# Ledger of designs, part 80: designed miniproteins, single chains, continued (4)

Each design is a single chain, and the fold is of that chain. pLDDT is the mean over its residues in the fold that is shown.

## One batch from the design tools (miniprotein)

Design m14770
Fold by ESMFold2-Fast:
Structure m14770 (fold): chain A 69 residues (1-69)
Amino acid sequence: SRVERLRAELERLQAELADLTKEFIKKYNEMKKNKASREERIQFNKELMDKLTPLMKRLARLRRELAAA
């Protein structure tokens, strides 16, 4: 049961991370096309890291918990 729950959380988190990555690739390409300012690029990178960092940490934790089970 715990392993099944961890696998379900891992799959859901991987899907969220993939969707977020696709969204940010789209936004990055739009910023390149529109010649976004340095300030806009810095803000974009900060927002990306603010969203990715907690998800990546949670992903690593879930993988470790699943491997230990």
Scores: mean pLDDT 83

Design m14771
Fold by ESMFold2-Fast:
Structure m14771 (fold): chain A 106 residues (1-106)
Amino acid sequence: KEETIKKLDEAIEIVEQLESGKLSPEEARELNKRFSELMDEVWKSIHELYRSEIPEVPKSSHELTRLVAELLKKKNPEKWEEMLKLDSFSRNKALLEELKKLVEES
């Protein structure tokens, strides 16, 4: 739980750094790789924490992300609709903040 929150905090920092426009192409590439690695672990951890609400065994990374997105929509449909109205960077950050709340409430 605490480790998953730490990974989400790192992912939020990466999104903010990528949005800053101050990174070299090589730095941006390394951060994008790190972000993908962090998110793979985050999705798996959230699925494990919410195993009773998401009993399905995901057949792919795409199915796993879809199942977690459906859980977020179910728990706070109004916030989900508001996130869909945001630009891509603001939406990504809002999504990570909502995932952090899911982990804290588990």
Scores: mean pLDDT 76

Design m14772
Fold by ESMFold2-Fast:
Structure m14772 (fold): chain A 109 residues (1-109)
Amino acid sequence: DQTTTTLSGRLSGTVNGQEVTADLEPVTLQGTGKVPVGTYPATVTWGDVRGEGTLHVLSDTFGVLRLQLFLPDGRPGPRLELRLTSDKFIPKSASLQTADGETLSITLK
């Protein structure tokens, strides 16, 4: 059986020069990969923004991953804190909804 990981956390950072904070609704993730600290190419969608961006894993501490998303144009996107229920894996793909109804989608390559 495929390991199921529950993703939850707070999204924070700057998008287009505006500070953004939102609580993420828990979501079930499909596919997993081990996460060393580093940078990962990712397909990103955030509102009307879409394309190839980069996900930076900044730290893994006590089952909390601290991530920095960079948008396709190279500008800093949201910072994301993710609490994993087991194994400290990052999903191959995730779709996260904010409390304001925005959807952030990421897919690692």
Scores: mean pLDDT 57

Design m14773
Fold by ESMFold2-Fast:
Structure m14773 (fold): chain A 97 residues (1-97)
Amino acid sequence: DEFLERLLRAARLTGGLPVLDMIEEGAPQEELEEVRREAERAVREQEERLARDPRDIEAVVELGRARGRLLALEGASREQIIEDETELGVLEIELAI
């Protein structure tokens, strides 16, 4: 439980918070678009991977990171990114364990 929660928290925050900092600092649109393209590809790839193996921890972590990046790019606040990790952690624990 605790290990999976820590992984999801790290994944979400590691993906989302740096992108929020980039946006607040006025990063170029081209740079933000590259991050978006990478995140969208990662979400698609990891969702397909999880559809084949729902217990693929690596895919869960990478999906969390990519979703964190997209949430930040779509206007989520720091608080929303932090709070979402708690709900995802609970759901994944109940579904995987």
Scores: mean pLDDT 71

Design m14774
Fold by ESMFold2-Fast:
Structure m14774 (fold): chain A 59 residues (1-59)
Amino acid sequence: SSDIELIQKTIKNLQELIEKAKELGKKGDSQTQERYQRTIELLQKSIEKLQKQLQELES
């Protein structure tokens, strides 16, 4: 369904944001690293929620 495709695309986009945050975090000071780590954790939680929705749709 179109909903499955949209969720899959959103998960992929969030995964790309995590990779960008990881690279940016490596280049910063400790405070910048902590900020990006928090961003990564929030993005990971968003992916987990979307993966759960995807599982419910793929029943």
Scores: mean pLDDT 84

Design m14775
Fold by ESMFold2-Fast:
Structure m14775 (fold): chain A 90 residues (1-90)
Amino acid sequence: MEELKKRVEKLEELIKKNPENIRAYVDMAIAYYELGDIEKAVEYTKKALELARKEFGVTGSDEEILDALAEHLGLTPEEVEKLREIVKKM
């Protein structure tokens, strides 16, 4: 729990320095999901998907944007599965 909260703190600093850092929003979404804060996990997932749509030029479903995000950022299957669970709650 303390490790996840410290990771959130570092990711907040990264986002403040670069608000378009898609990887930081993805990592924030996963960290909040692991903390059980579904509202925050959804918030950061939506931001990541919006930035990915702009950056990658994908205009399909949330799932199609998530696939493009996973390919571009080199997400692990475990990270992708967590993001899919968050997308289902949107």
Scores: mean pLDDT 82

Design m14776
Fold by ESMFold2-Fast:
Structure m14776 (fold): chain A 75 residues (1-75)
Amino acid sequence: MEELRKRAEEALKRLRDAIEKKDIEAVQNELRRLTEITAELFRLALKSGDPEVRKLVDEMLEEITRAVRFLREQY
């Protein structure tokens, strides 16, 4: 749990940094990583029923949506 949460926080920071720099390749790479982490968190949320994990999944999905929107605007 803690390791997965730390990975999520690091991925979010890297994704935000990539978006701020408008580095399309970096955004794509970090978005892929964030999506993988989010899938793992979602499985954990379903298994544990932990509301904190569910909240983190919701936050990750929101950031993924923002990153996808950013990429669409760059083409």
Scores: mean pLDDT 80

Design m14777
Fold by ESMFold2-Fast:
Structure m14777 (fold): chain A 77 residues (1-77)
Amino acid sequence: ADARDAQLVAAVRSLNKAAQFAKEGNIEEAKKYAKTARDHLLAAGATPEQAVAAVESILRHHGVDEEYIKELVEAAK
């Protein structure tokens, strides 16, 4: 449980950084953090589909532009 919770916290932290870099126009760095978040979600037991959906949802919650969300979601697949 604790190990899974640590992976989920790491995923959220990576998505916060992905959103920050996307808002700064640093899309390459944002893609790296989106991929890192996906890997943490998978390590927490999410399916690939659940991981992608979570990346999309959290980036949208952070107010990332829909065009950038599409790019970051593609990077997280």
Scores: mean pLDDT 85

Design m14778
Fold by ESMFold2-Fast:
Structure m14778 (fold): chain A 71 residues (1-71)
Amino acid sequence: SEKEKKLKELNEKLEQINKIRDDMLKQMPQVQKEMSTLSKEQQQQAQKQIADFLKKLDDEIANLNKQIAEL
């Protein structure tokens, strides 16, 4: 039961993070359009922040998948 509880919690976290990632990716064309009005430096900073955030989400997904596999 403890293992089943942890599995449920990890799967719920995974679903939440996947939804955040998917929602962000779906909004990217609109975000890129809005960013096109910014300076080159602001565009580069925003692109780096977006890339860093997506990397963090990917790392969290990978870690959750590892935890689930090791249960």
Scores: mean pLDDT 86

Design m14779
Fold by ESMFold2-Fast:
Formats: sequence, C-alpha cells, structure tokens
Structure m14779 (fold): chain A 116 residues (1-116)
Amino acid sequence: MLEEQIKRLDKAIKDLDAQIEELKAQIKENVGDEKVTNQLKTQLEVNAVAKGLAVGMKEMLKEEIELEKSREIKPSERHELFLQAIRKGAEVARQLIEEIDEFIAKIREEYKKKLE
C-alpha cells in the first residue's frame, strides 16, 4: 500500500532528523577538534542527502495516490514523478547542507570568541 510506504518514509525522516540533531550536538562538544568536526560534518551531509531523497520520494507517493483517485497513471507520468522526486530531494538536501555549513560556522565563531 502506498500509504504504508509514506508512513515508513515519515518514520525514516524523523529518525534522520534525530540523527542530525545528535551529530550537531557532537560538533558543539568537539568544536576544538577540526579532524573530528570534519568527520561529523561528512556524516551530517550524508544524512542531509538521505533526508532529501526521503522527502522527495514521500511527495512522489502522495502525488501518485491523488492521481490514481481520478485516473490511471501512465508509465511516462510515473517516470516524470520520479524525476521530480529526485530534483525535489536534491533541492532539500542542498538547503540542509547550507544550514549545516551556517551552523558549523556559527559554532566555530562562538568557540573562537571564548578563546579571546
């Protein structure tokens, strides 16, 4: 059932959000260790991409449910929905990565001020 797949994606998104917040907390604790913070940043970026893909896929499945209520979906339309999902996922991932970069820059600035 498409509705069950959406519920699984909702759970995956919540789990990824929790992991992102945990990794951000670890960066705050390790801000003085550039090697550790760079490794944690890479993990955050991987989770951002995974969340973007999950969000895109969820929106695709919602669109399929709405379309199937009114008519049969053609294979070419399913393919276009999939491409839209990938594009949407990439956009969400990009925004999350920008937020991660801003977060890390802010934490590093606050750390530098404490050393002054």
Scores: mean pLDDT 85

Design m14780
Fold by ESMFold2-Fast:
Formats: C-alpha cells, structure tokens, sequence
Structure m14780 (fold): chain A 95 residues (1-95)
C-alpha cells in the first residue's frame, strides 16, 4: 500500500539520519530532516483522505502542525550551526 511505502521511506531516512549524526554531517542531517518532512506530509494527507471523523481530522492536522514546526526549528538550528563551523574553518584558512 502507499501507506506502507511511506513508512518504509521514513525507516530508510531514519537509518541514514542515524549514520549522518554519527558522522557529525550537519549538511546531510538537514537534508534528511527536510526529506522526512516531505514524506510525513504525504503520510498525513493519506490519513486525512481516509478519515471520516471531523474531530479526528482536526487532531491529525494539529499534531502535524506541531511536528512540522519542531522539525523546521531543528533544521534552522542545524543550518545555523553549519554556517558557524564553515566561517570558523575559513578564518583558520586565512591565518
């Protein structure tokens, strides 16, 4: 099913994310989190298309918005840290 395909994609992203964290690859971590967000958005859209209870739809939407905000904040922090590391590296190269 499409739902099972999306779950498999999330599991693959999780494994890649664990490897990127182990390697301290901030760029790869940010890329994988962005990919995870896209897959979760597709997953939520499928859940909403199958749900007939309006209260449950509302709960799903609210939970997704909270999740999305947290992921976007994490991506921003990681990208800011990556920039700082690059700036430090450039400063050392200049003397």
Amino acid sequence: SKLEELKKKLEEIQKKLEEAIKNKDLKKIAELLKEALKVVEEYVELLLSEETDEEKKKEIKEQFEKYKKKLEEMIKLIEEEKKSVEEVSEEFAKK
Scores: mean pLDDT 77

Design m14781
Fold by ESMFold2-Fast:
Structure m14781 (fold): chain A 60 residues (1-60)
Amino acid sequence: SPEEALRALLASEDNPLVAKAIKEVLDQGLDEETLERLARDLQASKTPEEKVAAARKYLT
């Protein structure tokens, strides 16, 4: 599921800012379609900066 994919990304993330952003999105209880889009954006992101930016667009 998209939630499981995001939790797996969170568990493997070594950057604390990226981990915090993913956790905040999961804590918001967003719908599965939105979580799927975020998981795809995070997997496509190459740098911690890009990952934080991708997650933050779903927080604001």
Scores: mean pLDDT 79

Design m14782
Fold by ESMFold2-Fast:
Structure m14782 (fold): chain A 85 residues (1-85)
Amino acid sequence: IEARISYEGNKATVVLEGPKAKEAAEEAKRLLEAAGIKSTVETEGDKATITLEAEDGKAAAEAAAKILDGYRVPLSGEIIKVTLL
C-alpha cells in the first residue's frame, strides 16, 4: 500500500491509498501515537488521511516515514511503502 507523507510548519500528513487503506491507517495511527505523535484519521473510500500534530512538521514527517516504511499491517498483510514529499 502506498503512503505519501508531506509537511508544512507544525503539521504533517500521511495519505494512504488502496483497498486496505482503513486498516493500514488504523495501524499507522497506533504506531505513531506509541511514538508520541498525536494523530487524527479521516477515511473516504479507498483513501485515508492521517494528520500529525507536532511542534516541527518536518521532524514529525521524517519520524513517521521511518516508523511506517516497510511495515507489514498484521491483519491485511499489506506492506506500507512510504514516499516523503
Scores: mean pLDDT 80

Design m14783
Fold by ESMFold2-Fast:
Structure m14783 (fold): chain A 82 residues (1-82)
Amino acid sequence: MKQLIDQMETALNNVDLDELMKIAKQISSLKTKEGVEAIRRVASILQTSSDILEISGDPRSEELRKVAEELEKLAEEAEKKL
């Protein structure tokens, strides 16, 4: 688990949204509370970043929001199966 969470945080720092989603799906498939909490934290960070970028008119705001919403949905689906 720790290695996957570390990889997800690395993808977040690099703003590699495709790699981030790939790793998040791997974490969610393990169906652990720790994994669900990690995905929710990353979704919250992306949502906050999206809100900041929206204020500046950055077009990346919409992409970050969509990824944050997908991560929240992924975490909710995984949590329901715990």
Scores: mean pLDDT 81

Design m14784
Fold by ESMFold2-Fast:
Structure m14784 (fold): chain A 80 residues (1-80)
Amino acid sequence: DEKVRKAIVKFLTEVLNLPEEVAKEIADAYLNGDKEKFDELLKKYVHESSIEQIRKLIDEIIANKDDPSKLKLPIVEEYL
């Protein structure tokens, strides 16, 4: 789902300030179910203890793709 991929990339670039090319790789790893690659890429840019919270936020983005008003946005300082 291109809409879902775009939403994940937007979250990673706009909220976590990741480079766009890295955000795309992380989004693709998440959507392909490649948990190991997702964690390995993300830990280079955020604190390791934040990876699980970020994954849950991406799950929430996907769950609320049809009603973005229900999406809880992270505070970037909690994840960096």
Scores: mean pLDDT 73

Design m14785
Fold by ESMFold2-Fast:
Structure m14785 (fold): chain A 87 residues (1-87)
Amino acid sequence: MSKQQIMDKVSKKDKLTVGQLIDMLGLDASPSTVRDSLRSLGVNVTGSGSDGIIDSSDFINFIQNGGIFRLQVAIGVRQLTAAVARV
């Protein structure tokens, strides 16, 4: 999905859940990993799991500042760290 298509979908919502974000972006990560990655990048997430709530305007600003790439990197780092800790 293009950056513009993501922004268009998010701008039609006052709030977005972590689960809705995972579906929209096709992320291969747990809701807790996505939530913690967003929080580490300065995006406020209220609550836990797939029901974690993200403000749509905060998320649009995040996307406009290269947030999608940074989110994917943060998720990858968390998944790699967890995998290495098991070795």
Scores: mean pLDDT 76

Design m14786
Fold by ESMFold2-Fast:
Structure m14786 (fold): chain A 93 residues (1-93)
Amino acid sequence: SMEEEELVEKVIEKIKAFLDGDVSILKKEPLEELKEMLKKLSEEGQERVIKAVEEHTGYELSEEEKELIREGKLLELDISLGVRELEEAVAKV
């Protein structure tokens, strides 16, 4: 639906902004709002959010990381991605 398209776009924008350094979403009320928005999405809508995060980060996300997105666990997602970036950096030396 058009309402779901708008919701998907809003969720994607919020998560991208967070990954780009806007940590304000981690405040209690904004984070609870994001989690409620994610819960309102269909399975197809959630998969579109996951795909957008993969395209933004350039990483193929693990099943565990995809679940963190579905649950709105943004801090845990950022930690997982940060560990991966560090592991890749170490592998290049």
Scores: mean pLDDT 85

Design m14787
Fold by ESMFold2-Fast:
Structure m14787 (fold): chain A 77 residues (1-77)
Amino acid sequence: SPAEEVEQALQQLQQLIAEMRQAVQAGDRQKFLQIAQQMDELLQQLADQHGDVLSEEQWQRLQQLVAEAQAVAQEAA
């Protein structure tokens, strides 16, 4: 269902953020770039397929996760 797909995407995004943080701490630039691309693809897919069906709570969670990902990326840049 769309709701299950959104929940899976949000969970995957959270996992990718954790992996990105580990890559930054390890100084692994190649892994960081790979994870960043995977996150960009996931966010694009979520926006294209489910953007209009996100609940207010899911939208808030997504915005918080995006902000966290941006903070991690800024630390690496």
Scores: mean pLDDT 81

Design m14788
Fold by ESMFold2-Fast:
Structure m14788 (fold): chain A 93 residues (1-93)
Amino acid sequence: MNEKKAEELIKKLDKELERLREEAEKRRDVLYPGHSAEEQQVVRDTALKLHEMEIELIKEGIKIMVKKGKEIPDVEASLNDISAAALKAILEE
């Protein structure tokens, strides 16, 4: 049962990453018309990589929780609660 909850949370995190990618592209195209295209691209690519790294870290924490038989947060839990539980699992490995 915990494995199924973990799979649902990972799917939620993947969807959130897709949303962040779309939102970052829309936001940067609108908000910074005075900056060079190269400057905007570097900032956007860096921000997206940081979000990808954060999501991957949370996913790794969830996998550790499953491996250790710890309680997996519900899919309706806030991203902050999911992140806190995942990071705690990594630190207590």
Scores: mean pLDDT 74

Design m14789
Fold by ESMFold2-Fast:
Structure m14789 (fold): chain A 95 residues (1-95)
Amino acid sequence: NPELIAFLQELLKKYKPLVSEEELEAYLNSKEFELDKKIFDKLLEDPELLKAWLETQDELIEKYKDSKNPEVKAKAQRLAVLIVALSEYALEKLG
């Protein structure tokens, strides 16, 4: 799916510079990532649903990344880590 690959590459270009290697490695070694991979494998079977889900995550990050509430800002940052990890995983799966 060339459109999905292009979209994933665009998300990585946008969010990878905002994510530290430490944050990414911590998530990749978490139980949360093991569960998220199973969900993401199911979403990869439905490219339209996957794209819609990722667009929703992108909108949430944009909405909350500059929040004056530190907890809300931290949640947006964790969501950016999730997008980077899952986009790299998806691109590796798609070739």
Scores: mean pLDDT 86

Design m14790
Fold by ESMFold2-Fast:
Structure m14790 (fold): chain A 93 residues (1-93)
Amino acid sequence: MTREELEAALARVDEIAAAFREWWASLSEAEKEALLERMRKEIPLSSSSAEHEAFYLRLLDELEAGVDPRTLLLRHLAFVAGIPVAEVEELLR
């Protein structure tokens, strides 16, 4: 991910997180469980490395545990950009 791509994604982070919260809250518990199970099966098939697999499986566990989608999106962007989450938070200042 380039810095320009990261900055463009960060400019929309609150919009994307709000849209995700609304969508996620609209799903029944059965729909959430089915979606999480499908994603857990797909992650190993699409992952480029064991680190990539472990990272995205952890994000799903955190989503299921009720961690805010904005926090998860920032962690995702930091991982893809190869920088610490603290540096992503600094770019939002």
Scores: mean pLDDT 80

Design m14791
Fold by ESMFold2-Fast:
Order: sequence, then structure tokens, then C-alpha cells
Structure m14791 (fold): chain A 66 residues (1-66)
Amino acid sequence: SAEYQRIREQLRQLLQTGLKLNAPQSLIDDVQNLLTLVENGELSVDEARDRLLEVQKRLVQWLLSQ
């Protein structure tokens, strides 16, 4: 679906941003694992969206703590 492709694109962008900013390895690993689950079709759209929001929140909270 278009929404699933958008989630996948947002996860890829989040991974790229995290790597560029030297975000914590645990966060990078979690984003990479989530992207793999999404690419393999292992998550529903709703589950993928919820998990995307969680890792986005974690990156923002880490950035604000710097």
C-alpha cells in the first residue's frame, strides 16, 4: 500500500539521519531491525506505524538531550 511504502521511506530517512548524527548504536540497531521487519512484510501497517512513531520519538528525545 502507499501508506506502507511511506512508512518504509520514513524509516530509511530516519536511519540515514541517525547515522549522520552519530545517534546511539542501540537506536540505530532498533531502526535497522524495524526496517527489516517492514521490508519482509512481517508487520501490519498499524504495527509498522506505531513502531515508526516510537523510534522517531526516541531520536527526537536523544537530539533534545544533546
Scores: mean pLDDT 87

Design m14792
Fold by ESMFold2-Fast:
Structure m14792 (fold): chain A 66 residues (1-66)
Amino acid sequence: DYAKKAFELGLEAAKKGDDVGASMAYSSAQSGLDGDKETAEKGYEGAKKMGLKLAEEAGKLGALAG
């Protein structure tokens, strides 16, 4: 279920302070709920890559690494 995965990714992005990534992930979750599986999947993958990049940068600063 891409809607659920995108929503969970949005919550994780929000916890890391990535408001843009969270917004994109929540939008993808909404698309999944509306039955647009392709848009939900692509948005989820994009938000996931943004979240990983933010985690790498946070690790270098010692703020949100884990």
Scores: mean pLDDT 63

Design m14793
Fold by ESMFold2-Fast:
Structure m14793 (fold): chain A 96 residues (1-96)
Amino acid sequence: GLREALRAAIARLEELVARARAEGDSFAAKVLETALELVREALEKVEAGDVEEAKRLLEEALGLVATGRGFAKHAEDERSVALLEEAIDALRGALG
């Protein structure tokens, strides 16, 4: 269900944040940390029974990461692009 999908997305984003930090990618780390906070808030909304707000927060997180990927792609920052594409896949998986 959505709660399990959100927990999976949180775990994946935490892994990607750790990877970005280990690689010294401060740009991807900041984008991913902000997306992670939105997904954590989405999980809290599901726990409170507010599924529509949870989906809105997930879409906001996806939009943020997609925008960050666009900036990284324009800057030819292939490392950030790869990390942010993995985050997009995780967020899309959670949305269905």
Scores: mean pLDDT 91

Design m14794
Fold by ESMFold2-Fast:
Structure m14794 (fold): chain A 61 residues (1-61)
Amino acid sequence: SMEEKWLASLRKLAEDMTDGDQAAIDAIEAAARAAIEAGHSEREVLRVVFDLATRHRRARA
């Protein structure tokens, strides 16, 4: 489903950003779901998380 697809993308970005910290991944997923309930789109949420993950990845490289 579309929901399954965006959640998989979100989890992959969260894993990269948090070095696989499951508690942090769960917190990011909860925050993302709350943002969607508040009226933000899946695309908007993924864009924000992608930008954060990209900055974190560049800092580690």
Scores: mean pLDDT 77

Design m14795
Fold by ESMFold2-Fast:
Structure m14795 (fold): chain A 76 residues (1-76)
Amino acid sequence: TEQRIAWLRDLAARLQAAYDALQKQVDAEKKKLEEEAKKNPEKRKELEEKIEQMEKGLAQLQALVDEARARAEALE
């Protein structure tokens, strides 16, 4: 139904917004990693661990966005 397609597209847009927000955080942490790695190599590990966790979140959000979009297209 058109209502279900609209809901899935809205869900995809909301998930994309969450992805974009998390991507900005990952980009900020990568900049911190570059700065801290130049000053203190030991802090690299802490930042790398944070980035790995955030990247896992990005992968999950991307999969949900892709699934919502695919379901919307399949209903058309």
Scores: mean pLDDT 79

Design m14796
Fold by ESMFold2-Fast:
Structure m14796 (fold): chain A 86 residues (1-86)
Amino acid sequence: MEIEEGKKYFEEGKYEKALEKYEKAIRKYEEEIERLGENVPEEVYDKLAEAYENLGEVYKKLGKLELALEYYIKSGIILLERAVHS
């Protein structure tokens, strides 16, 4: 729900609220990955990558291009690592 809620706030131009939702989603998925280790469902990595990409879009809208790039890179690294280790 947090990612979908963030998307709705982003569509409404409420970038600070979207940021809060995406940050909450990222924290939740990072905690699940740490807790479950090798047993983490693949969908958790996909959702984490999506949350990073969406957070990058929020920072881009806020004019924080360096932060936007950082989160786009984080998303890409997760997707690349998942593809290599599949």
Scores: mean pLDDT 82

Design m14797
Fold by ESMFold2-Fast:
Structure m14797 (fold): chain A 87 residues (1-87)
Amino acid sequence: SAKAEEYYRQGLEALRQGDYDKAIEYFRKAIEEDPTFIEAWLTLARLLYIQGKFKEAIKVVQEGLAIFPDNKELKRLLEGIENGSLE
């Protein structure tokens, strides 16, 4: 969706400006507009983790896995968050 991609770009711009709360809001809007936009799920989960919002990050990855049950990047994110590292 062009609208989901637009929200995602706005989220990336907010990240460049250091506005993490605004970035989270835009990435959530991208997912609401297009739940199949995997990049928005991945970026939102990573950002929530970096912000110390571990329970929210896990929830986002689990919701993404409900849509993409075999997505290896979401599975790796879930494992990394549960183990306290995304390395």
Scores: mean pLDDT 87

Design m14798
Fold by ESMFold2-Fast:
Structure m14798 (fold): chain A 93 residues (1-93)
Amino acid sequence: AEEEALKKRKELEEKAKEEAEKNPEKAKKGEELAEELGRLGEEVLEAGEATEEQIKKMEELAKKAIEIAPYYGELLLQKVRDALEKRAAERRK
């Protein structure tokens, strides 16, 4: 199961790299959207609760990132999710 997850991640990383190299402008837009989503996620973690407005904005940012760069956007969203999960876990020692 873990081997399949690692394989899928590597395949995504390879496709994301290809997509970013072929269209750097779309890659940059995906990065900007992922950075804003990460910022909102950190605000949610600090507050301990998400507002409906924050949830809607995060969903819109995620959707736009994937629409602009399907592979690179997906990879960036996964990295943001991983970072937020790590921060949440560190607070629950």
Scores: mean pLDDT 80

Design m14799
Fold by ESMFold2-Fast:
Structure m14799 (fold): chain A 67 residues (1-67)
Amino acid sequence: MEARLERLRAELRERIDALAARAGAELTEEQREQLVLQGLGLRAVEEGDEELVAEVEARALEMAAAA
């Protein structure tokens, strides 16, 4: 799971960065991470990947606890 999660995160980050660059937008690290988590969550739901859903939820809770 960890290797697959990192691969998906990297793919989404590249896509988000490309879109931000085209739009002339500067994203903070927090904004970038939030968008990556949202993308991972949507992908997990689309695939019916309960394990990935749990990982995204755990990560979102960690971010909420840190804020």
Scores: mean pLDDT 72

Design m14800
Fold by ESMFold2-Fast:
Structure m14800 (fold): chain A 100 residues (1-100)
Amino acid sequence: EDERQIEIFKEEYARYKKLLEAGAPVGELINATFRLITAIGYLTPEAVEKNWELIKEILEELGISPEKVYNSMKVIADKYPESKKALELFLKRYEEEKAA
């Protein structure tokens, strides 16, 4: 269990929320969103599985499609083979949601 990657994800989400509360410009919000998507790509398979509900809720709040996250995770998995399993779990969860 890797708590550090989830902490990074939560920190990036907290940064995004802080920018929203402060009325930050769209450019800063886009940058914070990109950092958040990148943080998801570095999560372990176990972290994705355990935190799927939180990840889904945040993505829905931000209006980010699961496809955009999947594509970002795929780029990371191409460089870090250990991330491929997290990518597979993300895709599986996304397909389950579409079937519901």
Scores: mean pLDDT 70

Design m14801
Fold by ESMFold2-Fast:
Structure m14801 (fold): chain A 80 residues (1-80)
Amino acid sequence: MEEIEKLLEELRKAAESGDVDKVREIAQRLYSYIDEHEDDPFRREELRLEVDEIASKALGVGDVTPEALERIRAAREKER
């Protein structure tokens, strides 16, 4: 959990500076860490959505991973 918070902080910093390459690298690292250490599918989805939001904000015209993009779309169309 602590590692996720650290990576999210780094992702936000990269997003603020407009460093697209760094945003992508950190986002991929976060997805891998979440998938490896978080067995709860609900928590996994929540964390992935947060990563997606930060990354897409930095990229402006979202060049998020195809998997992440599909999850964002599915989540937005899903009722609570």
Scores: mean pLDDT 68

Design m14802
Fold by ESMFold2-Fast:
Structure m14802 (fold): chain A 101 residues (1-101)
Amino acid sequence: STDELLQTAASAERQARQLLDLEPAETQARLAELLLEADIQSGLGDLARALGLPELAATHYERAAQAHREAAELAQNPELREALLTAADAKEELAAQARGE
């Protein structure tokens, strides 16, 4: 369900934020930028969904997933990588549901 996907994404995003401080200082700034981009895109997706704009919601969720996947590629900590990939998968499923898929 949509509520289960939202909970899965929120839980994974919380885990990612908690693990960010364990990353090397040289990559931490870029990881923070990518997580901020994912948060902005996810919020825009949620707003578009609430307004009944499914194509726009899907586009923003897909952008959030892309930012999470890019962050996962940079992440040194395997728990952070797993959390980011879980968040990305949940956002891609939210995009599919927004389109009625």
Scores: mean pLDDT 89

Design m14803
Fold by ESMFold2-Fast:
Structure m14803 (fold): chain A 100 residues (1-100)
Amino acid sequence: SAVDKLKEDLLKFVESLNLSPEELELVREVLDDLSHNPFAMAQLVLGLVAAELLVRKVSDEEFKAALEKFLEVVKKHFSDENVEVLEKMVEELLEIREKL
């Protein structure tokens, strides 16, 4: 299904970030629990990933690259209107990073 392809691409994205086993398990739970609401799934995955990278204090380049990879994934699965919402969330997260 379209949702299964989204889940697969989001999981591959998160696995590429070298998150802890506990963080990966939380993402898997989100993917399973929100299968009926793909847009909420994408928003929560973005929030969880961004929060962890902020806690780890990764470089500005690594943080930006991770969020840009996320946008590449969601552009394959969502309408332009929904992608614009996710792009605005990414812009706000980048601003939060600059203030830390």
Scores: mean pLDDT 85

